# Designs tried in a protein design run: designed miniproteins, single chains, continued (4). Part 48

Each design is a single chain, and the fold is of that chain. pLDDT is the mean over its residues in the fold that is shown.

## One batch from the design tools (miniprotein)

Design m13650
Fold by ESMFold2-Fast:
Structure m13650 (fold): chain A 97 residues (1-97)
Amino acid sequence: SYLEKLIDRIKELKDKASKATTLEELEEVARQLASVAQQLILIVKDIDPESAEEIRKILEEMVTKLTAARRANNLDEGKKVIIEGADRLIDVVEKIK
């Protein structure tokens, strides 16, 4: 299904985040992950509005925490934010598949 392809894309981006060596690489991964999450919101909003809102909140938390990690120049914290956010997105989508 298209949802399975989006989950696979999130897993790919999670792997890329774990291998990132700079905050610039993490920001590119975060941008791509945000794009996937926006696609999920568009698909899910009419079938499970509560899960769509949960995805939106995960994105807002990730943006806030990644901005803080960037300002602190903390690569390890930035990686943690993206990896935890990706796992939370996967969990939301898998329960509605």
Scores: mean pLDDT 87

Design m13651
Fold by ESMFold2-Fast:
Order: sequence, then C-alpha cells, then structure tokens
Structure m13651 (fold): chain A 80 residues (1-80)
Amino acid sequence: MEKEVTEENLADVLGEALGLDYREAKAFYLHEVKGKTYEEIGKELGVTPEEAQYLVDRARAKLAADPEKREIAEKLISQV
C-alpha cells in the first residue's frame, strides 16, 4: 500500500528518515515549512523559545552535514 505523507505524520517521518529526534524534526518542520516563530514553536512543543531555536539549529546542522538527508527532507516536505 502507498503510504501518504501528511502534515500530522511529517515530523515522525522526518525524524525516522533523517535520524532526528521528534522535537528536532517537529521544530524544523514548524519553522522551515510553516514559518512559525520560535515563540510559537516553544508553545507547541512545551519548551522555551531559546530551546526551540536550539532544536531548529540542531536539525539544520545535521542536514547540512549530510546532503543526502537534506535532499530526502526537501522531497518529504514537498509532499505536504
């Protein structure tokens, strides 16, 4: 069966495919795809805005270190 990527499961799919923690994947998605502020992400995840920024920066660093994972992330994001 074809597995549909949805906004609800995209963070889980990104985490699994890219080796990101769920919070790193969720923060990255909310910031890069949804354009949310670090304050909004912090409220969504139950962390401070500073922690939200740290999670996004960690996700970006992991993707920058691995061009193949970055390509996978861009492809998954384009499906929602």
Scores: mean pLDDT 75

Design m13652
Fold by ESMFold2-Fast:
Structure m13652 (fold): chain A 96 residues (1-96)
Amino acid sequence: MTKEEKLERLEEMKKEVETHVRPVDPEAAERLIALLDKLGEAIENGDEEKMLEYQKEILKVVAEIFGVPRERIEELIREGRVSELLEEADRLYQAR
């Protein structure tokens, strides 16, 4: 992905947080927006290490909001199974 594509996707994620997270959990929405802003700065600076760090932190917060246990989140991130973490979070969201 180009830098422009990454930044556009990040703005889409912010809109999703405002639409789906803020009405349910305003505190989690503020945390996610702050992390997305930090991710945007890392993308602008080309800091791939910080980009990965903030992406993992965003995934942890999202998974926590949708009820994935913290131990499971840490396990999946440590093993690089990020796609499975997203699937579990989405499954729990759909089960509402």
Scores: mean pLDDT 73

Design m13653
Fold by ESMFold2-Fast:
Structure m13653 (fold): chain A 68 residues (1-68)
Amino acid sequence: SLEDRQLEALDKLKELLPPEMQPLVDEIKKLIENKEFSEEAVERSNRLFREIAARAPEAIEALIRELS
């Protein structure tokens, strides 16, 4: 499913991040697993992704390359 592929991609992203940032990925995974798509959950997910992209853009780039 799409969710299964998203969770797999997030696991790969987690491996590319320093340990300090791995909880951010875990929080996004929890939102997806719990089917949390409220406005609050979407905003929280967007904020977490923005933080990861700002702090570790190279990890995002590496993930995109692996998923291509």
Scores: mean pLDDT 79

Design m13654
Fold by ESMFold2-Fast:
Structure m13654 (fold): chain A 70 residues (1-70)
Amino acid sequence: MTIEEAVDLLEETADRLYEQGKKGDVKAAERASLYYEAASILAEQGGDTDRAEHYRKKAEEARKLAEELS
């Protein structure tokens, strides 16, 4: 698995969890933030700083969603 493939897999998982969070699953929203954070770290290691910043922002949005549901 390449770093790019791993980042894509983490994004797919985070997006799925974020959609579950939007339906009221606070734990799914919390987990989405962690998967977006992992995607950000791997994107940074792969040299894609723009994607890393994008996922960092998505992680913060997922965290905010979890706080609003709590």
Scores: mean pLDDT 84

Design m13655
Fold by ESMFold2-Fast:
Structure m13655 (fold): chain A 76 residues (1-76)
Amino acid sequence: MLSPETAERQRELLPAELEEAEKEVEELEAQENPPATRLAGTAIRLVGVRIDAEEVGDEESARRAEELLERVKKLM
C-alpha cells in the first residue's frame, strides 16, 4: 500500500490525468488513421492510470480509465 500522503496526492491528480487522457482519446478517434505509436502510448498511460486508481481505492476513476482504454483498443 502507498503511504497516506502519496495516496492522497495520487487521488488529487487522477481527475486531471483522466481529463487529459479523455481528450487524447477523443483526438485519436477524430482521426481516420491514428498513429499506432500514439495509440500504444495512450493505452499504456491508461493502464497506469487504472492501476493508480485501483491502488488508492478510486473505483470511479479506475472504471473511467477502463472505458477510455476500451475506446483506444477499438482503434488499434
Scores: mean pLDDT 81

Design m13656
Fold by ESMFold2-Fast:
Structure m13656 (fold): chain A 65 residues (1-65)
Amino acid sequence: MDAVRARATELVAAGDIRGAARLLADATGVASPDQIARALRELLAAGLSPREAVDDVFAGLQRKA
C-alpha cells in the first residue's frame, strides 16, 4: 500500500489528480474515483501538499476498508 501512496503522490504533484484518484479507488475499492478526486482537490485548495493530501485521503479510505 505504501507504493500506491507514493505513486498517487507523484501523480498529484504532476497535476494528474484524476489519475491519482483512479489509482486510489482501484487499490482500495472503498470510494469512487470522483469522490477521491473531489477530496484531493479540496485538500490541495486548503493548502496541503500533494503528499499530505494523498496521505489524508488514503487514511480515510483505510478506515472505511
Scores: mean pLDDT 80

Design m13657
Fold by ESMFold2-Fast:
Structure m13657 (fold): chain A 100 residues (1-100)
Amino acid sequence: MEELWREFVEALRNKDYKKAIELLLKIMEEAKSPEEIRDVALTLYDLARENKDLEAFKKIVELLLKRNEQSTIDLLKRYAKLNNDEEFLKILEEMEKKYS
């Protein structure tokens, strides 16, 4: 896990957005604690928001729903509302309906 976080930081330094997203998704899949999942999901949300990457955000939400991480989904909805990220909020609401 620590090695994946180091590779992620290096990808950010190199402005390799695609690699950074790939590494964070892998970290989230390997995360074992709710705290780790929340931390990586928030980092992914911030990165997707800065890059206007709705497809990457959709992938994040899909992984969270498959893992039944509803508390993290609720946290992301709260942050999207606070940041007026209407497109991200729409993805969260539509994806929840699909997996309900």
Scores: mean pLDDT 81

Design m13658
Fold by ESMFold2-Fast:
Structure m13658 (fold): chain A 59 residues (1-59)
Amino acid sequence: MQQRIQQGQQYTQQAIQALQNGDYESGRQYLEQALDLLSQDPQQAQQMEQQVQQAIDQS
């Protein structure tokens, strides 16, 4: 369980980096992967949404 959450967090970071670099295709793929891993934990999913929203707003 812990490993899945950690992977999801890594994908969230990758998605943010991709979005900041203008790689929307990669960003979407990483976001899908992160959601698939973090959807099992509502708290983690909510935190991810906040971080991604911030990155998109800045992009």
Scores: mean pLDDT 74

Design m13659
Fold by ESMFold2-Fast:
Structure m13659 (fold): chain A 74 residues (1-74)
Amino acid sequence: MSDEQARRGAEDLAALPDARGLGAAIAAGSKDLGVTPPEPTSLTPEAAARAKELLAKARTAEQLRDALAGSSGL
């Protein structure tokens, strides 16, 4: 994955309007990135808010992976 692809993916995920949609998209993206996917349950509003903040800050593929892995419970 290129840094540009990672940035676009992170921005797209951060822009999702609800916790349910965000949780599903993170699970799918985590599989593609080789990160352990979260359980296929809806994110809590608190977890979704943290995920959006971290994803919005991701600029590279490495930072995107760190955001997904460091946010245990995403």
Scores: mean pLDDT 61

Design m13660
Fold by ESMFold2-Fast:
Structure m13660 (fold): chain A 93 residues (1-93)
Amino acid sequence: SLREIYENADTSVEDLLKALEAEIEAVKKALEAVKSGEISASEEELKELEFYLEAAKEAVELVKEDLKAGVKVEETIKRVEKLLEEMKREREE
């Protein structure tokens, strides 16, 4: 979960960026394993993985912008949480 990642980024925007980039690689690996048939997954689970990959990519771009601007990590975390909430709403509608 993207939420678990930024909740553990307790000191800097750089730590949050590193955690998000690691999550993107993990989700990509899981998605490739599902698509190749190495891991069995439901159609719903596949869609969920694709959503998390897209959300993580958008979060990385936001965190990179905040890192360049010198934004405090607490503000970056709030912005990432808002982005995830907005993306979930768009998916549900």
Scores: mean pLDDT 74

Design m13661
Fold by ESMFold2-Fast:
Structure m13661 (fold): chain A 70 residues (1-70)
Amino acid sequence: GVVAAIGEAYGVAPSKVSEAMRATGLSAGELSAVLAAIRRLGPGASAAEIARVAGVAPSKVSRLKRALGL
């Protein structure tokens, strides 16, 4: 699933990603778009670059990364 794939990309537990998603208010569609952007750009990409490619608000991606300890 998308949560497990994001966890694998960043080296964090899937449960941590689920908690971060709920904390940031990301929809399932937004999370899928973020995962697609991470797969294209790599996990080292900035929140702004991920947000641009995913079509998601930069503040949401920044909050997600912060919640994941990134």
Scores: mean pLDDT 81

Design m13662
Fold by ESMFold2-Fast:
Structure m13662 (fold): chain A 67 residues (1-67)
Amino acid sequence: GPKQSLEELIEEAKHVARLYVEKMAMPPEKAVERFVEDLEKYAPGYIPKEHLPEVIEAFREEAESLS
């Protein structure tokens, strides 16, 4: 499919981080672990390999800011 921009992927990751931390009461470390596992199981290749480290870092920073 068409590739999303890095900015769009970061905004999606931040939204998921808020859901995991605020709605599911996950600590940041567990939220990051779950996010990586869910990407591998349910969305393989959704985030391009070159963007994956920056998207994961944005998720972590958002998760840590909420807890």
Scores: mean pLDDT 81

Design m13663
Fold by ESMFold2-Fast:
Structure m13663 (fold): chain A 80 residues (1-80)
Amino acid sequence: MEEEAREQIRKTADEYLSKIKNPKIKEIFKKAVDELLADPRLTPEERGEAFLKILDIIEKYQNDPEKAEKEIRKVIEEMR
């Protein structure tokens, strides 16, 4: 399940990347997903929860890259 969970996050991230129109938001989102997938300390459930929070931030701040980056950074820091 762990490998399938990671692949599901990658697939969903790729779908969202294709929908993001702002190139700065796209860059921020890609970096956040890479950091999330690279963290070996997270359970699949924790990674999924953090990923959903990141998706919500991207949708909320589609045209505000500075605020999107700040909110995403906060999510990543809160994951420990």
Scores: mean pLDDT 78

Design m13664
Fold by ESMFold2-Fast:
Structure m13664 (fold): chain A 120 residues (1-120)
Amino acid sequence: SMEEEFKERLKYSIEQQEIFIKNLEILKETMKKLSVEEMKEEALSALDTAIGFEKEISKYAEKYKDEETKKLAEEAIERLKELKKKMEAAKTKEEVLAVMEELIELQKETLEKLKKIYEE
C-alpha cells in the first residue's frame, strides 16, 4: 500500500540520519586538526549533504501526501540554509565548530520528530 511504501521510505531516512549524526560527531572531532579553510570546506559539504537528505524527504512526503513530514523537511531545509550562511561567514575554528554543533543538534531534533511520525 501507499502507507506501507511511505513507512519504508521514512524508516530508511531514519536509519540514514542516525548514521549521518554519528559521522558528523566523528567529523567534528577529526576536523579540529585542519586549517579554518579546510574545516569550512568539510562543514559546507556536510551541510549540503544534510540539505539534499531533507529535499529527498520533502519529495517523497509530497508523493505520499504526508503534510507533517513535508513541513518538517521544509523547516529543516530553511534552518540548514541559515547554518550554511553562518558557516560561510565563520572566520575561526571556534565559529566553525559552533555551527557544526548546531548542525548535529538540528539533525538530532529532526530525527526524533521523524521517529514520532514513524510510530504513528
Scores: mean pLDDT 91

Design m13665
Fold by ESMFold2-Fast:
Structure m13665 (fold): chain A 95 residues (1-95)
Amino acid sequence: EEVEFIRNWKPFSRRGKTLEEMDKLGIPLSFLEIARAIGKELTDEGLQHILEKVTEETLKKVRDLFSEARKNNWSYEEVLEKLKELFGIPDEYLE
């Protein structure tokens, strides 16, 4: 359900969407958590790369990662690094 919604979502700008714009579009919470962690630092190409990697298994891993982060009080930077690793995002996809 969420995977299908995320895969069919199309960004309007070359710079992707801000968190506020994503919230207004009703984007699922799991994707909003990804966007909040890497949001504005991601290029349109980087965002598309993430969308292509979205599966039920990947969303479960993201939820597990955020659960672990909350439990262990991980920093924003630690969560960002783990998400980049999980999605295999090269540095050139980050602003």
Scores: mean pLDDT 56

Design m13666
Fold by ESMFold2-Fast:
Structure m13666 (fold): chain A 88 residues (1-88)
Amino acid sequence: SLSKERQLSILLARATVLMSEIVFYERLAKSGKPVDKARVEELIEELRRTIDELIRLAEELNDQEMIELAHKLREKAEKLIERLKRLL
């Protein structure tokens, strides 16, 4: 439905914001600044849940382009998480 299509856009935007926040913590870690590890784990968990919801909803809508985009986003997110965890 149109409402579900709008929800896809909201989930995609949310995932993008969460990734930007994680990138900010990666920059802090690289600079030797203190990082709130509990907050980082919370952001990682929220990002993974958001991407899982995005994939699920894209599959419900049979939106092949969005399914592909969501899987690429998951791949980028997991690489970012791996980089950050190596710095902490």
Scores: mean pLDDT 88

Design m13667
Fold by ESMFold2-Fast:
Structure m13667 (fold): chain A 80 residues (1-80)
Amino acid sequence: LSKAAALNTVKAILTAAGLTAAQADTVVALTSALADAKKLTDPASILALAVSLAVDKLSASVAQIKTITAIIAAVNNALK
């Protein structure tokens, strides 16, 4: 799975968890920039970085974090 596909998955997960499109776009942009700086290419690392950024920068609620975590687990299982 490409880095671009991983970033698209991040946006879908964040919006499904109840974040606004603008908040999701901000996390995707920061995740893309930091993934490039850290040279991350695997989807699992990119998704983990996106969750960290959503918590740190947007103060995601506990319910949103639980939803994001469940979807990430399902996505990681599907990517096997």
Scores: mean pLDDT 67

Design m13668
Fold by ESMFold2-Fast:
Structure m13668 (fold): chain A 64 residues (1-64)
Amino acid sequence: SMEIDELLEEIKKKYPQISDEEVERIRKLAEEGRGDEAGTLVLLLTGDVEAAEKLGKLVEQEFG
């Protein structure tokens, strides 16, 4: 979704240490409706609880 894409782009900009492959893996999990796993991966890579929680909510809204 556009909202998930925007959040992932913000995460890439804020956390340049994250590789494009890692961002693509997060996107794939989100697109599969696996919001908890996508959020957990964001948390592990960034330490950003807010970003992880926001991603989980967006996935739940679109696929839940």
Scores: mean pLDDT 85

Design m13669
Fold by ESMFold2-Fast:
Structure m13669 (fold): chain A 94 residues (1-94)
Amino acid sequence: IDPSELTPAQVERVVARFRAALERDLPSLSAAQREAAVAVVRALLEERLADPSTPLTVEALKKALVAAGLSEEQALDAALLAMAIIMETLIEEL
């Protein structure tokens, strides 16, 4: 599945699903950390939508999440969760 095929509707769906998944699967995150993670994922997806050359990888997400104030472990877990939701959202349109 090619992330360059992202649409604005898919970005909103991913963001909504990611927010819900963070509450369910990463309950150790504070509300502030959860909102920071959602903002990072939204920003990267919007950058990818505007410029398909923008890297959308677990490593890029992890680095951005660490910069936003998550620990290395929290950032990796959140990045993996975000990538799973992105892939699921893209597959559902097939």
Scores: mean pLDDT 80

Design m13670
Fold by ESMFold2-Fast:
Structure m13670 (fold): chain A 111 residues (1-111)
Amino acid sequence: MVLSLEEAELLVERVIGGQLSDEDLALLEELARRAGLDEERIEELAKKLMERGESEKQARALAILHELARRTGLEGTAKSISDYAEGKVPRLYLSDEEKRALAEALVELSR
C-alpha cells in the first residue's frame, strides 16, 4: 500500500490526537514490519507509554512514530515523544512542521 501525503498527514493527526482506529494501527504495524523498524525499541517505548496510562493501541502507534522519527533523523520529534513517554512533559505536542515531516517519512516508508 502506497500512502498519499494527505492520507499520511491525516494518519499522523489521528495518532497524536488519540483518534486512532484499529485499521490505522494495523497499517502502522505493517509499515513498521516492512521497513524493518526495531521491534525491541518499539516494545520498550510502548511499555513506558502504557505505564503513563496510554492504551496499548495508542502506545504502539506512538512508539512506531518515535522509531520512524529516530530512523529518519527527526531528532526534535523523537525527543518530544521520548520526553512524553518518560513523564518529562504532561502532554505530547508536535508542531505542524513536525507532523508534516512524520507524514513525509510515512509516505517514503509505504513505497
Scores: mean pLDDT 86

Design m13671
Fold by ESMFold2-Fast:
Structure m13671 (fold): chain A 75 residues (1-75)
Amino acid sequence: MQEEARKKEEEFSIKLAIEAGLSEKEAKKIVEEARKNHLGAEGVADMLEEKGFTEAAEKVRKHSDEVGQQFLQQS
């Protein structure tokens, strides 16, 4: 369940990066580097912002925050 949620977050980040103008290869590389460093969606957003894709970074952060809010409601 948690692993599936992570995969969906990664797929969402890849799609946003591609829509922002990154190649599929670059988008996948960013997500893979964030995963390797255990940074998750925040790391993906930071890398997108550093490359000048600020709007895509904001969308990734907002989606991650919304997912986090759902988990907090169960506590």
Scores: mean pLDDT 74

Design m13672
Fold by ESMFold2-Fast:
Structure m13672 (fold): chain A 95 residues (1-95)
Amino acid sequence: MDEEVERLKKEMSTLSTEERKLLLGERLQRLWGEFLGLYGSQDYEGAIKVLEEQRELLRFSRDLFREEGDDETADFLDYQIRILDRQIEALRKKL
């Protein structure tokens, strides 16, 4: 899982800004699907790991978009990171 995040970070670094947004969107959608499956099966430990992967990707992407001067996208991603932090904390209370 961490290896997949690192591989994706490397891919994103070689892509155009528009291609990065598409790749990020596709991967986040897949991770959300994985989260829903784990959450529905009451695998809260697995669900937390998927949310932590999403948070890592969002942090990396936020920094990339901010470096490129896309502050609007970076601010939106920062907001999403805060939501994930709250979700992770809420799930940890169920363990």
Scores: mean pLDDT 81

Design m13673
Fold by ESMFold2-Fast:
Structure m13673 (fold): chain A 94 residues (1-94)
Amino acid sequence: ELPPEKREEIIRETARVIAIVNLPDELLEKVAELLGVEPEELRKRAREIREEEPEEIEREREKLEKEFLENKDTEVGSAPDSQAWYEAIEKNVK
């Protein structure tokens, strides 16, 4: 069903999310299995994204942290849980 071009876009989008949230290796490996790629390929793509756009990746991370802080002013924890990010990726990957 999914054309190769669209699959490549999903892989690239997922690698960008991994770069932004610094997903732990254990969860990155599970995401790689869901996408049908090798974990090293996702690590490489995430690293390339961080090297190409380090300032943009940092800005996106700061934006996410700010959004969580503003939405959870009553809570001490403000960073998105890595497990929650993995679950979101899993749900969006058919």
Scores: mean pLDDT 68

Design m13674
Fold by ESMFold2-Fast:
Structure m13674 (fold): chain A 99 residues (1-99)
Amino acid sequence: SPVEEFKEYAQKILDELKEDIEKAKAQMQTMTDRERQQLLSKTLARAIAYQTDIWVKARQLSKSLSPDDQKKVNELANETISKINELVKKFVDEVNKLL
């Protein structure tokens, strides 16, 4: 179903962001403070792009969905964005401790 497709898409984005963060944290172990800040900025920009992709996909799917399925897609989009924000906040806090 389009709702299940969206759920899979949202999960893939969350998994990709988690991988981006873990890769960034590993790279930061041998970086200068300037390089850490640059990588942090790139990771934050990618997180913003992921939030945009979630909203765009939700709006596109909603055009052809029943009101009940539109509500489910919007709830999944909001939940996914909240999870992205939590991952970002934790990552920023961890990076600030390394500076």
Scores: mean pLDDT 89

Design m13675
Fold by ESMFold2-Fast:
Structure m13675 (fold): chain A 65 residues (1-65)
Amino acid sequence: SSSKEEIDKFIREMAEKIVKDLGLPEEYVPLAEKIIRYVILTQPGDPELIYEEAKKLLEEYIKSK
């Protein structure tokens, strides 16, 4: 089990990476963090899968607006 601080750092760093990879402004980082937390709860254990699913969900959210 990871500490809360380690999990929070992991989520923040992945959120920043997804936002940059999608060419979105930094204002989307908090939304990306929420999506990553959701993915971790539903698909634990694989960082690459978490990244791909969170990126997909963020793209779908933006397209739905």
Scores: mean pLDDT 81

Design m13676
Fold by ESMFold2-Fast:
Structure m13676 (fold): chain A 91 residues (1-91)
Amino acid sequence: MLSDKEFAEKALRLARAMAEKLNDEEVKERVREVEEEAKKLSPLEAALLAFGEMLRLIQAVGEKYGPEAAAKLYEALLVSPEEAEEVFLNL
């Protein structure tokens, strides 16, 4: 299993990739702000913040790519951010 620090780092990397693919400047700025805030937090708090942002991005993916894409991403995220990244890249 990933450590809290590894989860936060991988989840934020995926969040950045998702924001870029969604091509929404407000979402990109929000992810940047979350990345900066995470640097100030403990590993557990950073992981929780990153997970919350991932859930918000999955909602945006559902609006653009449909509810099945959102569900598949959510299921993959519960396994790991790496599994979620693989699912997202194949959308």
Scores: mean pLDDT 80

Design m13677
Fold by ESMFold2-Fast:
Structure m13677 (fold): chain A 69 residues (1-69)
Amino acid sequence: SVRDEILARIAELPERPFDPSLRTSDEATERSLLAILQAAGLSREEAERALRLVHYQPGALLDIVAPLR
């Protein structure tokens, strides 16, 4: 399922270190990311867990989700 594939891709993030400067998302961006994940079939709790795994990095999340359109 799309849900399972998103979670698997997040778990297998690239070996590059997380860049804290990429956490420039405001509340509107974070809500948009949650909406994208929920539209892909994730529950609110699954979406929140996924965002924590990517440290709220919009670019990293979009790289994972975009191919699943």
Scores: mean pLDDT 67

Design m13678
Fold by ESMFold2-Fast:
Structure m13678 (fold): chain A 80 residues (1-80)
Amino acid sequence: SLDEGVQKYNAGLNNLFMAELLRHSPDPADLRQAAELAEKSIENFKRAYELGAMSEEDLKKLVAEGEALKAQVEANIRKL
């Protein structure tokens, strides 16, 4: 449903926001959680798109942001 899609879109934004907060943590556990949250944001955006709650253009942009954030967090883990 569209309502479910909107909930998934908002969940994706919340996951992305939390991953951004945790990406600079000195704690390896926080960085691993940030990577997981970035991945969950991508899953939630894909589901929101399937349910008609976002455009293909917005999906491509937000998936790219999630992928970039995940890559940044993984690089930060490697520097520990």
Scores: mean pLDDT 89

Design m13679
Fold by ESMFold2-Fast:
Structure m13679 (fold): chain A 93 residues (1-93)
Amino acid sequence: SRAEAERRFAEAVQRLVTLGEQAAKDNNDPEALEKIQDAVARFVQAARDGDLEGARKYLDEAVKIVEKVDPSKAEEFRRLGDEAYRAAEELAA
């Protein structure tokens, strides 16, 4: 249902923000923190606008930042990002 897709999207985004912030904080990288927050915010905005191409672009940017700052968290961050993206696809349909 649309309500379930909205809930899954919100939950996945919250987990992305938490994991991304933790990656930057664990590595004392305030620039990465700002860049991760900006990329995730742009992903959320693109997803809500139905811009799936933009959403994928910003999500991939966020993943690359996490991979550079904390490679150990990159796989989980990508997995959560893909969950959020799938929910965004359902919401755009």
Scores: mean pLDDT 89

Design m13680
Fold by ESMFold2-Fast:
Structure m13680 (fold): chain A 103 residues (1-103)
Amino acid sequence: SKEEEIRKKIKELEAQLKENPTDADLWLQLGKLYFELKRYDEAAEAYKKAVEIDPNNVEAWYNATLAYFYSLRTDYVPYSVKFAKIKDIPEELKKRLAEEAAK
């Protein structure tokens, strides 16, 4: 099944990360696979590692934001409310979050 293929890729990425724990791209890929499995808590943690290693990666910040909101399992809240006060968010991501909040 597609889920079994994703689980195999996760194990391969986890093995690679054990040898290369500071590879932001591997953490980003791991987060994407957990997100696809709807394992949002694990996805959020993997994306957090990616942004800690490469804080200028706008894609990683955006994906971390999405996984974080899905992991909370709360009522809809605008992105602007949760992230407007984060001082170190990249300006490009602030713009994208503001555009999503305006929808």
Scores: mean pLDDT 72

Design m13681
Fold by ESMFold2-Fast:
Structure m13681 (fold): chain A 95 residues (1-95)
Amino acid sequence: SLRERLRATARAAVAAIDALLAANPDMPEEAKQALLRIRDILRAVADDPDASLAEVEAAYGEMLRIYGEVASLLTDEQAAVLQGIFGAWEGAFDA
């Protein structure tokens, strides 16, 4: 189902953010805190089987807003990981 795909995508995204943070210990603190906030949003979606599609869409919008605040602090390679997460999320809605 769409909800199962979104939850699976959220779980994969949490793992990707954890790997990104572990690989980049020298990342600016503001960027680290933003990634942790995005991770918390993703984890909430992954762990809640009863989340409405409206709540999931609102969560996505909030993650994009947080990303926009710190995008200039990320390297191109770090930004590509987050863009990959957002692309996978959009793909899960369209599948």
Scores: mean pLDDT 84

Design m13682
Fold by ESMFold2-Fast:
Structure m13682 (fold): chain A 57 residues (1-57)
Amino acid sequence: AALTTKQATLALINAALENPALTKAELLAMAKTIPGLSAAQASAVAAAVTAFNAKLN
């Protein structure tokens, strides 16, 4: 079953928090696979998650 855009985005955030070794480029690539996200939205999500991960360390 297809995840909603919100559910897929939350799953990406959770994966990034569980694996801090994920780079911004890898997060961007994953975000681009989420149906319903524009390229600008995917970039924004990757940037926000990367910044949040940096703050957790």
Scores: mean pLDDT 74

Design m13683
Fold by ESMFold2-Fast:
Structure m13683 (fold): chain A 69 residues (1-69)
Amino acid sequence: SMERKIESMMESSRRLKEIGDEEHSEEAGRRASVLGSKYIREKLKEEDEEEIRRKIEELRRRVEETMRG
């Protein structure tokens, strides 16, 4: 899945930075950003803006509920 690939690349970027490999860390982060942009574009194509907005609103409410208690 695209989400899993993005997470994997972000994790790789973090680990590379921790061991001092800043160059490869930056490359991994940049690649994750490119995949993230593609993922958003594909989601916008596959789902109506209203459906995406609804999912974002549901997620926001769940976060607020969690933060409240």
Scores: mean pLDDT 70

Design m13684
Fold by ESMFold2-Fast:
Structure m13684 (fold): chain A 65 residues (1-65)
Amino acid sequence: MEVKVYTITDRDSLLEALKEAQANFDPEKAVFTVEETGEEFHDVAELGVYLRDKPFPVTIKVTKL
């Protein structure tokens, strides 16, 4: 599977989705897109920092490069 979409409703679901994405995709070969803003991230930590101040729910699309 080259594309996966996660609906994030809280901090716990965010951590769970990032853990699942890491298990299914190489983070260095994947792009994480925040659908609501169009922002793209190569790094899970940068995505986490970006979402720290964002309201939930948020939709994250993971695309394998």
Scores: mean pLDDT 73

